# Designed miniproteins, single chains, continued (2), part 102

Each design is a single chain, and the fold is of that chain. pLDDT is the mean over its residues in the fold that is shown.

## One batch from the design tools (miniprotein)

Design m7761
Fold by ESMFold2-Fast:
Structure m7761 (fold): chain A 82 residues (1-82)
Amino acid sequence: SVRDVVDAFLARLAGLFAERQASPEARALLIRMARELQEAKTVEEILEILRRFTRELIALEPEWAAEINALLAETEAQLEAA
């Protein structure tokens, strides 16, 4: 389901944050993203939220860009298939 795809994305991102000892700013961004994703009503809204927050996260942590972009691309493909 769409919710399972979103939950998997958030779990993988939280794992990356734990592994790389994410900044307080990055952790606050993840919490805000999770809240907005929970409130989203359409796949289009979910995609907009994911794209916006991943851009903000990459701006805070440029060295994570490759992993974050890979996760986003995989998640977008799964959402389109769901």
Scores: mean pLDDT 84

Design m7762
Fold by ESMFold2-Fast:
Structure m7762 (fold): chain A 62 residues (1-62)
Amino acid sequence: SLVERARELLEEARRLLEEGRAEEAAKMWQDAGVLSVLAGDEELLAEAQEGVREARKLNPEL
């Protein structure tokens, strides 16, 4: 499902951020956000948007 795929992308993004790969993490969170909108899941969208904000704190050039 779209929700399952979005959750997989959220998990991968968090792992990438922990590795210092902020740009790749932000891309995964952005993709998860798109899937969250398509699925109508506002909570997943909020989590994806917060992830992008956290990635930008590590890499302000994003």
Scores: mean pLDDT 85

Design m7763
Fold by ESMFold2-Fast:
Structure m7763 (fold): chain A 92 residues (1-92)
Amino acid sequence: SSAALEAARRLEARAREAGGDAVVRVEGTRAVVTLSGLSTPQIFGALAGAVAAELVGARVEVKVNGDTVTITLEAPSEETLAKALEQLAGGV
């Protein structure tokens, strides 16, 4: 298993523990994260996590629609993608 896939699973588990859900699709050095069922404070936490992911070297795009947040990550390496996904998990 890649480090990015393991980080994706941790993010999915963290979102479920927070009372929402997460679906993470990983393709090489790119990931699309869909977070759903989040409260307003949890949405702000996810946005803070997205900023932290940018700071560790990922390119981040965020779309918010109600209680759903879609975050697209593009990283220079799988190691950087894994670190970015771990930052997102910390924000949820």
Scores: mean pLDDT 83

Design m7764
Fold by ESMFold2-Fast:
Structure m7764 (fold): chain A 86 residues (1-86)
Amino acid sequence: MELEEEIEELEERREKIDDPRARELLDEIIRMARELLEQGREEEARRLLELAREVLELAEEGKPLVELEELLAMARMIYTVAKLAE
């Protein structure tokens, strides 16, 4: 799937999440993925979108916020490493 199309799907599904905290975490991961994609870092962007999808699925299942926060921490690490590799 094209990465831009994957981002659009995640943004559409994000609007259906009832927990505003889960939406905020998902928004941060999507934002980081978009920035990396714009910079041509397609592999790192793909990894962040995989984590975003996992956050979305856990949120849709009503999983505890702590599980979503763990995925956000992994996304932030990937983003930071990608930025340092410039």
Scores: mean pLDDT 80

Design m7765
Fold by ESMFold2-Fast:
Parts: structure tokens; C-alpha cells; sequence
Structure m7765 (fold): chain A 78 residues (1-78)
């Protein structure tokens, strides 16, 4: 499912796959808020999308955070 794609992209630090998975998520969930996305649970331990990004090495965390910010500007209503 889309949550598994997001989890795998974050774990790999794959910027392009993360952007694609985020855009697919908003296509499936057009009314999702920023809060819904950042608090999306990715694993059985309750790790959120934001927490998973923050767990990455600093450079990868910053790259994925920038993708998240860009996609939020493009896809999320004010």
C-alpha cells in the first residue's frame, strides 16, 4: 500500500521515490492535512512519518524534509 511505499522511501533516504509516494498519497487522500501526513504511522512501533525522517542522518533528513515542505505547498490547501 501507499504507507509501505512511504516507509521504504524514507528508510532508503530516496528523495525521488519519497516525492512520488507523497504525491500518490495526496492523490488517494485529497483532503489530507499536513498534520495527517506528518503523524502517519509507518510501522508496528507507532513511528510517525516525521519521526522516521528525523531518525535519518542529518543530510538525508534535511533532503526529505525539504521534499515534504515542497509537496505540502503544492498539494495541501491553506
Amino acid sequence: GIVEKLKEAVEKGDVDEFEKALKEYFKLHPNASKEDVVNLVLDDNGTTLLEAIQKLPKDKAEDLAEVLRKVFVEEVAP
Scores: mean pLDDT 82

Design m7766
Fold by ESMFold2-Fast:
Structure m7766 (fold): chain A 60 residues (1-60)
Amino acid sequence: SAPPRIVLSETERIQKRNELLEKFEKGEISVEEAIARARQLGDEATIKSIRILEERRKKK
């Protein structure tokens, strides 16, 4: 697949991902906003993690 136009350093990518997931887990952002931010980062793994966390919330 083609590389993304915006390339972040490994450290920046990890930090942004962790901040996004932490805010989502705390309920500070909606699932829609979390997915939109993950898409901007080009991180499919983060999108999948967000969906798994959403499903876990629905079970409780």
Scores: mean pLDDT 73

Design m7767
Fold by ESMFold2-Fast:
Structure m7767 (fold): chain A 79 residues (1-79)
Amino acid sequence: MEELKEKIREAEKAGDKRALAEYLFELGKEYFKQGKLEEAIYYYEKALKIYEELGVEPREYLETEVNLGMALIKLAVSK
């Protein structure tokens, strides 16, 4: 977790938007695994926005959308 947050800071400093989106997606997955659904949603949404801006391959965008959808469903069922 801490190592991943450090990589996010380095990617932001370097302006590496692709690496930033990848690390944000990974951070979202880690929060999802911990049951921290609101944090997972937050980071998935940030990653998705960057992927959209970059015009990356549909697979990366869709993987992020699927994980976001799963987190949203889990959060809704938990309320």
Scores: mean pLDDT 79

Design m7768
Fold by ESMFold2-Fast:
Structure m7768 (fold): chain A 78 residues (1-78)
Amino acid sequence: MEELLREYERLLRELVDALAAGDLERARRLDERAAEVRGRLMEEIAASEDEEERARALARLREIEAATRARLEAALAA
């Protein structure tokens, strides 16, 4: 789960960079890969028997997605 969270964060960071560079084809491929990793993350979260582990993973996922949106807004405004 932690490795998937790190991979998801990396993919989203690369996605913002690709969008800022105007590389729409690369951005689309990164978005598709990020969706796959997010799907696997949600499966691992759902399979966890630990309610606190699920809550912590969901909170980290929310933080990653919020930070990505902020970075995208900043990149597009620059």
Scores: mean pLDDT 85

Design m7769
Fold by ESMFold2-Fast:
Structure m7769 (fold): chain A 60 residues (1-60)
Amino acid sequence: SPLDVLVEQVKKYLDKLTPEEIEALVKRFRELAEQYRKRGDERTAEMYEKIIEVAEEKLK
């Protein structure tokens, strides 16, 4: 699925980042997800939230 492809690409990108860079990315994408959700763009907000989920699993 397109979501599975996105998750795979995000994991490859995150493998190149430090934990500090991943934490900064999570913070920024949480702000973006909230902004898009408040604007009624649920699909874009859910996409950012899925990326955050993948990034947070990488930090565990």
Scores: mean pLDDT 83

Design m7770
Fold by ESMFold2-Fast:
Structure m7770 (fold): chain A 76 residues (1-76)
Amino acid sequence: MEEIKRAAEAMRQLGDAAGAEMTKTIGQDEGDKVKQQLYEAADLVLEDLEEGVKKGEEIMSEAMEKIKKAKEEKAK
């Protein structure tokens, strides 16, 4: 139980960090959206660890791709 709670808390912290990075790189609307999505994934971790982690990984993959594209656009 404690490990699942720690995983959910880690997902929320990831949401805060990813949201902040998205806000700085792309904009506040995208940052708020990613933060909310990762918070929802954290809640899912408490109900189904495997599905919650998969959801979080999908959200992070999409967020990282958007950050990468935004950084490439600024470099050109």
Scores: mean pLDDT 81

Design m7771
Fold by ESMFold2-Fast:
Structure m7771 (fold): chain A 64 residues (1-64)
Amino acid sequence: SDAERALTEASGSVPSPEDPEATRRFIEESERLRRELLDRVRRGELSVDEAAEEMYRRNTELSR
């Protein structure tokens, strides 16, 4: 779906795995957020664009 595609594109910026523990945490948190945002889009609480923006913002925050 368009929502799944947009969220996958937004989550594509995985940080360089110089720290395996930080990378694992980032992936786990990113996947959890992706599922939450997809559910909210399916419920009509968010648009696809809003979900993608939130995903990108949170992934940037998690990679800091």
Scores: mean pLDDT 71

Design m7772
Fold by ESMFold2-Fast:
Structure m7772 (fold): chain A 71 residues (1-71)
Amino acid sequence: ALEELAAINPAFPGVLDDAEKQARNTKGEEMAREVRRALLDTMAARVKEQGPLSADELRALSAAVTAEILT
């Protein structure tokens, strides 16, 4: 869950919130919800598979996932 990911990397909630706001402002509420869900699922899977991510890795992953959904 979000609190578990935040405990692993305190940058995660901010990165998630920024991506969701970008999607909301660009494509609206439905897309914002989709981006949030996709990022939560992707980051949770990545952390379980490979362990903690750096803040730079989180931002890069967030940018890539958001771009895929918004395109």
Scores: mean pLDDT 76

Design m7774
Fold by ESMFold2-Fast:
Structure m7774 (fold): chain A 108 residues (1-108)
Amino acid sequence: MAELNKRLGEAVRRGDAEEVARLLAEGADVNLRDAFGGTLLHYLARDENPSVPLEDLLAVMQVLVDNGADVNAKDDFGRTALQLALEHPDPERSAALVAFLTSLGAKL
């Protein structure tokens, strides 16, 4: 499982929705958390890798939620992925992330 979870994190970082779906089907933990209690959705909502196209990032978010990711999970600071998207410095990417997360059932 540790190796699958490592590969899942790497696939999410690349915006590779197909690989994410395959790793989740193999038993990778969709609710994987980082050292600060952040989920994979928190990572994607921060949008810290500008080389990943927005469409690929949104596709990964969809795959995670379809596989049981808690869209309303809170990190160790009490923040949801939606709150991180609202804090995004690019207004256009912020608006797209907020709209998409809200469509997936995200709440403040």
Scores: mean pLDDT 85

Design m7775
Fold by ESMFold2-Fast:
Structure m7775 (fold): chain A 81 residues (1-81)
Amino acid sequence: SLKEKLEKAKKELKEAAEKLIEAGSKVFAGAAKIVIGKKLGDEELLREGERLFEEGLREEEEAQKKFDEASEEVKKLKEEL
C-alpha cells in the first residue's frame, strides 16, 4: 500500500539524514584539525585534518545524494495520498 511505502521511505530518509550528519561531523572535525595544525605548526595534525576533511567531503556527497533521493521519494508518496 501507499502508506507502507511511505513508512519505508521515511525510515530510509531518517537513515540518510543520520549518515549526512555523520559525514558533516567529519568535515567539521577535519577543518578544525587543519586550523589548529596551522596555528601550532603541527604538520602531522594538519595532514590528519586534510585527510579527514577530504574523507568527510566524499561521504557527504554520497550521503547528500541518498538524502535527496529519499526526500524526493517521500514527497512523491505524500502527493499520491
Scores: mean pLDDT 87

Design m7776
Fold by ESMFold2-Fast:
Structure m7776 (fold): chain A 96 residues (1-96)
Amino acid sequence: SIEELIKEVEELLEKAREALEKGDIEKALELLEEALELVRELRKLGAPLETLIKLLEELIELAREVLKKAPKELVKRVIGLLLRFIGLKIEVEREK
């Protein structure tokens, strides 16, 4: 259900914040990549646009924090993910 997927994204956000606080950048990045796929599924299922925008804003902010702490070898992967979140947010905002 849409509500269950929203809860899963929120749980992934919390786990990614915890991983970031512990300095586990790779795990934080993996959790954020999983959250992107769930947000894509939420959009496909017709989740409310306001909900999608809110989740994407939280994911963008956390991805920016991950980028600040990312080792050189992960920087490109984090930037790629951040751009995907931003692109999806722009697409969702264009839906009215």
Scores: mean pLDDT 88

Design m7777
Fold by ESMFold2-Fast:
Parts: sequence; structure tokens; C-alpha cells
Structure m7777 (fold): chain A 59 residues (1-59)
Amino acid sequence: SPIEELEKKIEALQERSDELDAKAKAAGKVTREELLEQSRLTVEIMLLYVKLKVLKKEA
């Protein structure tokens, strides 16, 4: 279903975000590029959550 597909996409993006966090903690530092990538992932996750809410409301 479209809802299940979006939930899987959100999960995958969250896993990528978690991997970046783990890498930064292991290195003891965060670059500007890594911070920008985290921000990009956060925005993408939020947009998918908005799509989920719309689909659930219309379903």
C-alpha cells in the first residue's frame, strides 16, 4: 500500500541518519558537510511524514 511504502522509506532514511550520527560520535567530530546531510535527511523525513498524514486522512 502507499502508506506502507512511505513508512519503509521513512525507516530507511532514519537508518541513514542514525549511521551518520554513529560515524560522527566515533570520530569525535562533525563536519559542515555531515551537518548539511543530516539537515537534508531531516527535511526529507518530514516531507514523507506530511505525505503519510495526507494519505491517512484521505484513506
Scores: mean pLDDT 83

Design m7778
Fold by ESMFold2-Fast:
Structure m7778 (fold): chain A 75 residues (1-75)
Amino acid sequence: SPLDLQNAANALRLAKGLFEKGEYEEAARIYQGVVERFPDSPYAAEAYRLLAESYRKLGKTEQADKWEKMAEELE
């Protein structure tokens, strides 16, 4: 729906801003919300990739690998 698309886009934009500031834990929480609430949106694949990268920045390699696989499966 248009509302879901806008909500996913807004959340992704905010999380990217947090990621750029080095706020990886908060960015990961928002990216995870996007993939959980809007899995079929055109933003889901990017959100999975950025969620994986956020976990990698936090040193959580196992979590990062898991989310990176989900991004590949979606594409």
Scores: mean pLDDT 82

Design m7779
Fold by ESMFold2-Fast:
Structure m7779 (fold): chain A 70 residues (1-70)
Amino acid sequence: SSSLRSQLSSSESQARSLESQVSKNPSDKTLLYQLSETYSRSALLAGQLGDDDRAHELARRAEEYYQKSK
């Protein structure tokens, strides 16, 4: 649906903004956790749209940032 695609686009834009913030503060665990959560939401939305490859890639990025947030 157009609503799900808009939500995915917004979520991916938020992730890019958070990546920029993380690049300035790479050890900020709160930012790393927020980025992980944003990629997790993006993965869910991509999955709901039937884009399994994109969902898998986004989920892997979420896991990477989650591990860094510990």
Scores: mean pLDDT 88

Design m7780
Fold by ESMFold2-Fast:
Structure m7780 (fold): chain A 67 residues (1-67)
Amino acid sequence: MSDSEKGEELYKEAKKAYEEGDLEKAIKLLQKAVTYYVNAGDYAKARELAAELARVREELERRRAEE
């Protein structure tokens, strides 16, 4: 399994976690996916996922602020 293939698998798992409402798990999986894409030299995909990660983090912080 290549770093690019691992990144894609982790990204799919992150999307599943997000759909299930587990934002903390989605964030951890997105962080790992970004790292694998960087290691694979796919900087375009890494930047795309990093932006998505930032959005998910903002959503989690909003939910925490309401508690």
Scores: mean pLDDT 82

Design m7781
Fold by ESMFold2-Fast:
Structure m7781 (fold): chain A 71 residues (1-71)
Amino acid sequence: GETVEIEVDESTSVEEMTERILEALRAGAERVVLRVTARDGTVFTAVVHRSASEGSIRAAAEALVEAARGA
């Protein structure tokens, strides 16, 4: 299965991040590695698998963005 990496910063919206993950999964990715870089340069990561629901994907994106914005 294909692994796709998505790199964004803390200014990226949860909606945009969710859409990018869904696009990668629709394109055939088995796994998506999401990296969010905080303002201070700290990188937060999560992994989403093809079996994840859209709600789970949105929740993961929201948690990462919140962590990055709080750094």
Scores: mean pLDDT 81

Design m7782
Fold by ESMFold2-Fast:
Structure m7782 (fold): chain A 66 residues (1-66)
Amino acid sequence: SPLPADEQRAAMLEVRAAVVLAVAKELGPEAYPEAAEELARLAEEAERLGHEELARRFREEAERLR
């Protein structure tokens, strides 16, 4: 299981991903072309923390924005 500090970091990643998704939805892909790449980076960080399901969700969202 992840360490307690890693759980807190994972929660912060969810907040960051939610902000990226909200901005991308509001502005559209042309106004936020980095959104997919940012979500992919958040997915890599989630995977490093052992949160495979969270990483999978972020990768799926990144692919939807491409």
Scores: mean pLDDT 80

Design m7783
Fold by ESMFold2-Fast:
Structure m7783 (fold): chain A 70 residues (1-70)
Amino acid sequence: KKEELLKELKELLEKYMSKESVERLIEKIKTSLDIPEITEELARIMKEEKVPVEVRRKLMEILSEIQEEL
């Protein structure tokens, strides 16, 4: 479950961010206990990259589900 959510998040983010940036964020999500801070950073990046609001909501939903699996 957790690995599938991380893979889905990675593939979706790769459409808007560099693979290096995506990998860095995924690693932080896996090892960090500060999910709120990472969530804020992701939201900021999504706005900067002009990601459509519907896609941003889906990404936030996946991130919330990942937090529950941690």
Scores: mean pLDDT 71

Design m7784
Fold by ESMFold2-Fast:
Structure m7784 (fold): chain A 63 residues (1-63)
Amino acid sequence: SRKERAEKLRKLAEEREKQGDTGLAAILSTAADAIERGNDKIADSLARFLKSLGYEEEAELAE
């Protein structure tokens, strides 16, 4: 569900922030918010961006 995907993205964002990757954490958090709000265009755009960086698993959650 959308809620479950958003929760997974937020957990990944927290883990990345703990590792010092604040940029990736911000992207993942923004994708989670876009999914919960139903902003499919923003979520899809961020998914493509994540995939271009090699984060395929994170991108799939944002689709």
Scores: mean pLDDT 82

Design m7785
Fold by ESMFold2-Fast:
Structure m7785 (fold): chain A 119 residues (1-119)
Amino acid sequence: MKEQEVIDEINKLIDEGRLDEAMVLAEEATKEGVLSIDDVARIAYRIAEKLGLLSPELKERIDKMAEEAKKNNVKFTPLQLLLAALRGLSLEEAKQIRITGWVEEDGVKLLELERPAPP
């Protein structure tokens, strides 16, 4: 799939509230190398905006993490990048996170993290 076609479909799924489908498509496209880290960051902004979480501070944290990932040749999915930025994780901590799905707590949908395996 062409990069722009994938981005357009992911944005459509986000706008329709189909976040699980958007996550799956973005994860697949990231693994296939279709999305740059800059594309991943923009998709993370769109997901955060849809969730009502996007702030200038969150955007800055997403941008910083994306720059560090680019410098260290680390690949993130948009959801992994968003979760790392939301939790204020380091690049090393972010590399070890796994997203197991959505959990609803106090009327808010949160991303559930699987604990990283001990070294």
Scores: mean pLDDT 71

Design m7786
Fold by ESMFold2-Fast:
Structure m7786 (fold): chain A 77 residues (1-77)
Amino acid sequence: DRAAEIERFWAEQRPAAEEELRRLLERGEVTEEEVERGRRRVERAVEIALEHADDPEKAREAAREAHAELEREEAAR
């Protein structure tokens, strides 16, 4: 089950990713706003991957479209 594999992979990686982000914040290499934007993008990508777990190519295409939409929204400000 690809959806279960995606959830398992994210559950295993999440603690390490959160720890790395905390270290980057402490070093001033990223801002809290940048971390929040990145987290939202990752959450959206995971949602798309789960919605299209039976079609990896469609999941990849949908993720690219969602990312482009978020970038267009930021560029318009």
Scores: mean pLDDT 71

Design m7787
Fold by ESMFold2-Fast:
Structure m7787 (fold): chain A 71 residues (1-71)
Amino acid sequence: MLEELERLLDEAVRAAEAGDFEKMEALAAEAERLFLEAKAAGASEEEIRAMQELAARAQRRIGEILAERAA
């Protein structure tokens, strides 16, 4: 689960860097689905924290790219 989430988030960041924001949004939605699925399956607090840290890092990077694009 964690490795799959990390892979999807990394791909979303790469899509944003390439200017493919439609692909970025699709990958981000897939990552969010996996995160909710893990929570529903009873993932440990440590796993949830690790997933949140991965998501926060990806969101911050994507936000930076989007801000630069909008300027």
Scores: mean pLDDT 81

Design m7788
Fold by ESMFold2-Fast:
Structure m7788 (fold): chain A 64 residues (1-64)
Amino acid sequence: EFEKLLKLREAIIEELKKLGVSEEDAEKAAGMYLAGYSHRYIAETIGVSEATVSRAVRRAKEKV
């Protein structure tokens, strides 16, 4: 299960980077998502739309 969380983290980072998010902000967002923060709160924290976070997470889940 820990390996699945690591794969999901990496997938979220890559999908956010594809959407123009910096590596630093993408890593922060992935960590916040795994900690249970809402997509809206993550989006407000890194300065992107909630749709950007939701799209990245959806695509990441499709890969793992």
Scores: mean pLDDT 84

Design m7789
Fold by ESMFold2-Fast:
Structure m7789 (fold): chain A 95 residues (1-95)
Amino acid sequence: AEARAAALAARAEALAAEAAEAAARAKADPASADEVEEQVARAEAELRALADEFGRLAAQISPEARAALARALGAASTALAEARDAVAAARAARA
């Protein structure tokens, strides 16, 4: 249903925001790199679960809902990749 697709998109947007906060935390405090990595790994697992559910819903929702959800998932994926880069930079700063 469209309402479920909207809920998945909202959660993906929340994951993107969480990833941005994680990246900022790693940049501000390199000592937090291990904790931030655990947070990012959990968010990546949740994003994979959202992507799997999107695959199951895709045939049941409008093209507009499908496009919106795909954009939200893509934005979350990009933000998590940036958070991974921030963790790597934080570890390099500690060494």
Scores: mean pLDDT 87

Design m7790
Fold by ESMFold2-Fast:
Formats: C-alpha cells, sequence, structure tokens
Structure m7790 (fold): chain A 78 residues (1-78)
C-alpha cells in the first residue's frame, strides 16, 4: 500500500509538472524551459526513471520548439 501510494503521488507530481511547464512555456526562453524540464526530470528519476522519461516524452510532443533538447535529456536518463 505505501509503495502504491508513493507511485500515485509521483504520477500526480509528473502530471502537475507537465501542466505547469506547459503553462509557463510562453514566458520562458527555450534554454530556461529545457533547464526547468531537466531539474524536474532529475528529481523524478531519483524515484522513478521510467516516469521521468515519460514526462520528457509528453513535453517533447507538446513543445516542438525544444523537442530535440528534451529528447537528448531523455537519452541521458536511459
Amino acid sequence: MEEELRREVLEGIALISVGVLLSIAPRLSPEELVEEARRLAELLAKKDRELAIRMLERLAEALPEVREALEELREELE
């Protein structure tokens, strides 16, 4: 149960993180956006690398301007 709850919390954090980054993306430079995505991915990867990879994949699909950089971040986690 505790492990299952932690998984649900991490999935919730990942979804919120994607939503927040997408909402602020127009206000950030491409470099700033990639750096924020990197920080969140590193934090998630410490607990669940696969979830961090999925988060980066979703961001890359939604943000074509920085897709290549986000794909490089994903490769670093694989």
Scores: mean pLDDT 78

Design m7791
Fold by ESMFold2-Fast:
Structure m7791 (fold): chain A 59 residues (1-59)
Amino acid sequence: MREALLEAADRLPPRAQPKARRLVEASEAGDVEAAREAWGELSPEEAEAFRRAFREAMA
C-alpha cells in the first residue's frame, strides 16, 4: 500500500506532488485529522488525478 501511494503521488504534476506526499505521510502515520486536511488542500481535479494514479499503481 505505501509504495502504491508514493507511486501515485509521483505521477501527479510537480505542483501537486508535495500535497499528495503530505497526504501519504499522514496516512502512513495513522493521523486521520492531518490526512483529512491534506486531502482538503487538493483541488477536485488533483484529488481525481490522485485517485486515478493510485488505481493504476495498484493494478
Scores: mean pLDDT 75

Design m7792
Fold by ESMFold2-Fast:
Structure m7792 (fold): chain A 69 residues (1-69)
Amino acid sequence: MELTEEQLELLRELGRAIREGDVERAREILKKLVEMGVISEEEAEEILRAIEEGDYDRANRLLVRAVTR
């Protein structure tokens, strides 16, 4: 799948939010990625849960898995 510039920017911003522990920003970006069809709702929920738990390594692994289908 070829990601658009907007989708790539959202993914960069999500990575930053994860590194900063910004749960609210991460939630908003994940919602937008689901609406755009980049990731599923279930994938977004699992990523957000990992961020909320402070498990940023798991959040990053889940994100990579979701976008490399």
Scores: mean pLDDT 80

Design m7793
Fold by ESMFold2-Fast:
Structure m7793 (fold): chain A 82 residues (1-82)
Amino acid sequence: DALAGYRRLSAEEVLALGERLAAAYEAAGDPETAEQMRAVARSLAAVEDLHLGGLRVFEEDGVLVVEEDLGPLATLEALLAA
């Protein structure tokens, strides 16, 4: 669980991650996806409520399911590991 402990991203961290992902996609020859990564990062940074970058919450006692799509963060982590 690569991001199991993850709770929140600051707006600056989101923008930095978005730029790193965008740069990687541009280097791979996919400028359209790079632009999408930047747009997503700007949208998330504008909200400034990044608690959703946290771990998934599972039911055990009261049935609370909050699932987060960690696709972009998982991609960045794979790139940094390579």
Scores: mean pLDDT 57

Design m7794
Fold by ESMFold2-Fast:
Structure m7794 (fold): chain A 65 residues (1-65)
Amino acid sequence: SHHAADLAGAGAAGAAASGDAERARRFYQLMEKHGGDPAAARAAGEAGEAGDWRAASVYGKLAGQ
């Protein structure tokens, strides 16, 4: 469902922002399963790992669309 994909994308962005790459990867998989954009979720994770919380937040929102 769209709502599940949105939640998974937000979770990926949050996990990435906290530096938890493994948790972020699990949320990418959930988002892909529910029809979210896996490329955007991956970008959110990479931005979070780099400490760019603004980019992580933006990509996380895009991932849920």
Scores: mean pLDDT 65

Design m7795
Fold by ESMFold2-Fast:
Structure m7795 (fold): chain A 82 residues (1-82)
Amino acid sequence: HMGRRLVLHAKTEESAIGLAKMLEKLGLDRFEEVVVYAESEAVKGIPVLAKTAVDAGVRVHVISTGDKKDEILKAVEEARAA
């Protein structure tokens, strides 16, 4: 069966944390990949969102173009290394 991709937009820290809680409740077993478009204001919520996907064994790909891009990408790598 084809793997499904889930696309999310994280605009704020609260929205990123809310998305992580939603994914825990819905289960990530149905998805092969999660793509997150992350705004700079979401930077502090990215660690919990990335860890939720990594712990579920799902590929996580984060896209950010703002002034917090490097911090967001570092948080994703730290979640994978843990």
Scores: mean pLDDT 76

Design m7796
Fold by ESMFold2-Fast:
Structure m7796 (fold): chain A 71 residues (1-71)
Amino acid sequence: MEDEEEIERIIKGLEELARLLRQKGYDESAKVLEEAAEKIREMAKKGSTYQEIKKVADEAILKAAELLEAA
């Protein structure tokens, strides 16, 4: 479907951001993004909508940012 490439882009973006955060020592924030990427891969396999996937990604990014502020 047309959304498959956008979903894959979201997953890669989360994984790349997590890698960057780990390199800087923010392991907890990185783990949140890694777990979100894995969850999104599962959701995509089950046929979840792009909107639901984007919501999960956005919530994970916000949680990662919150953990960065608390660190």
Scores: mean pLDDT 82

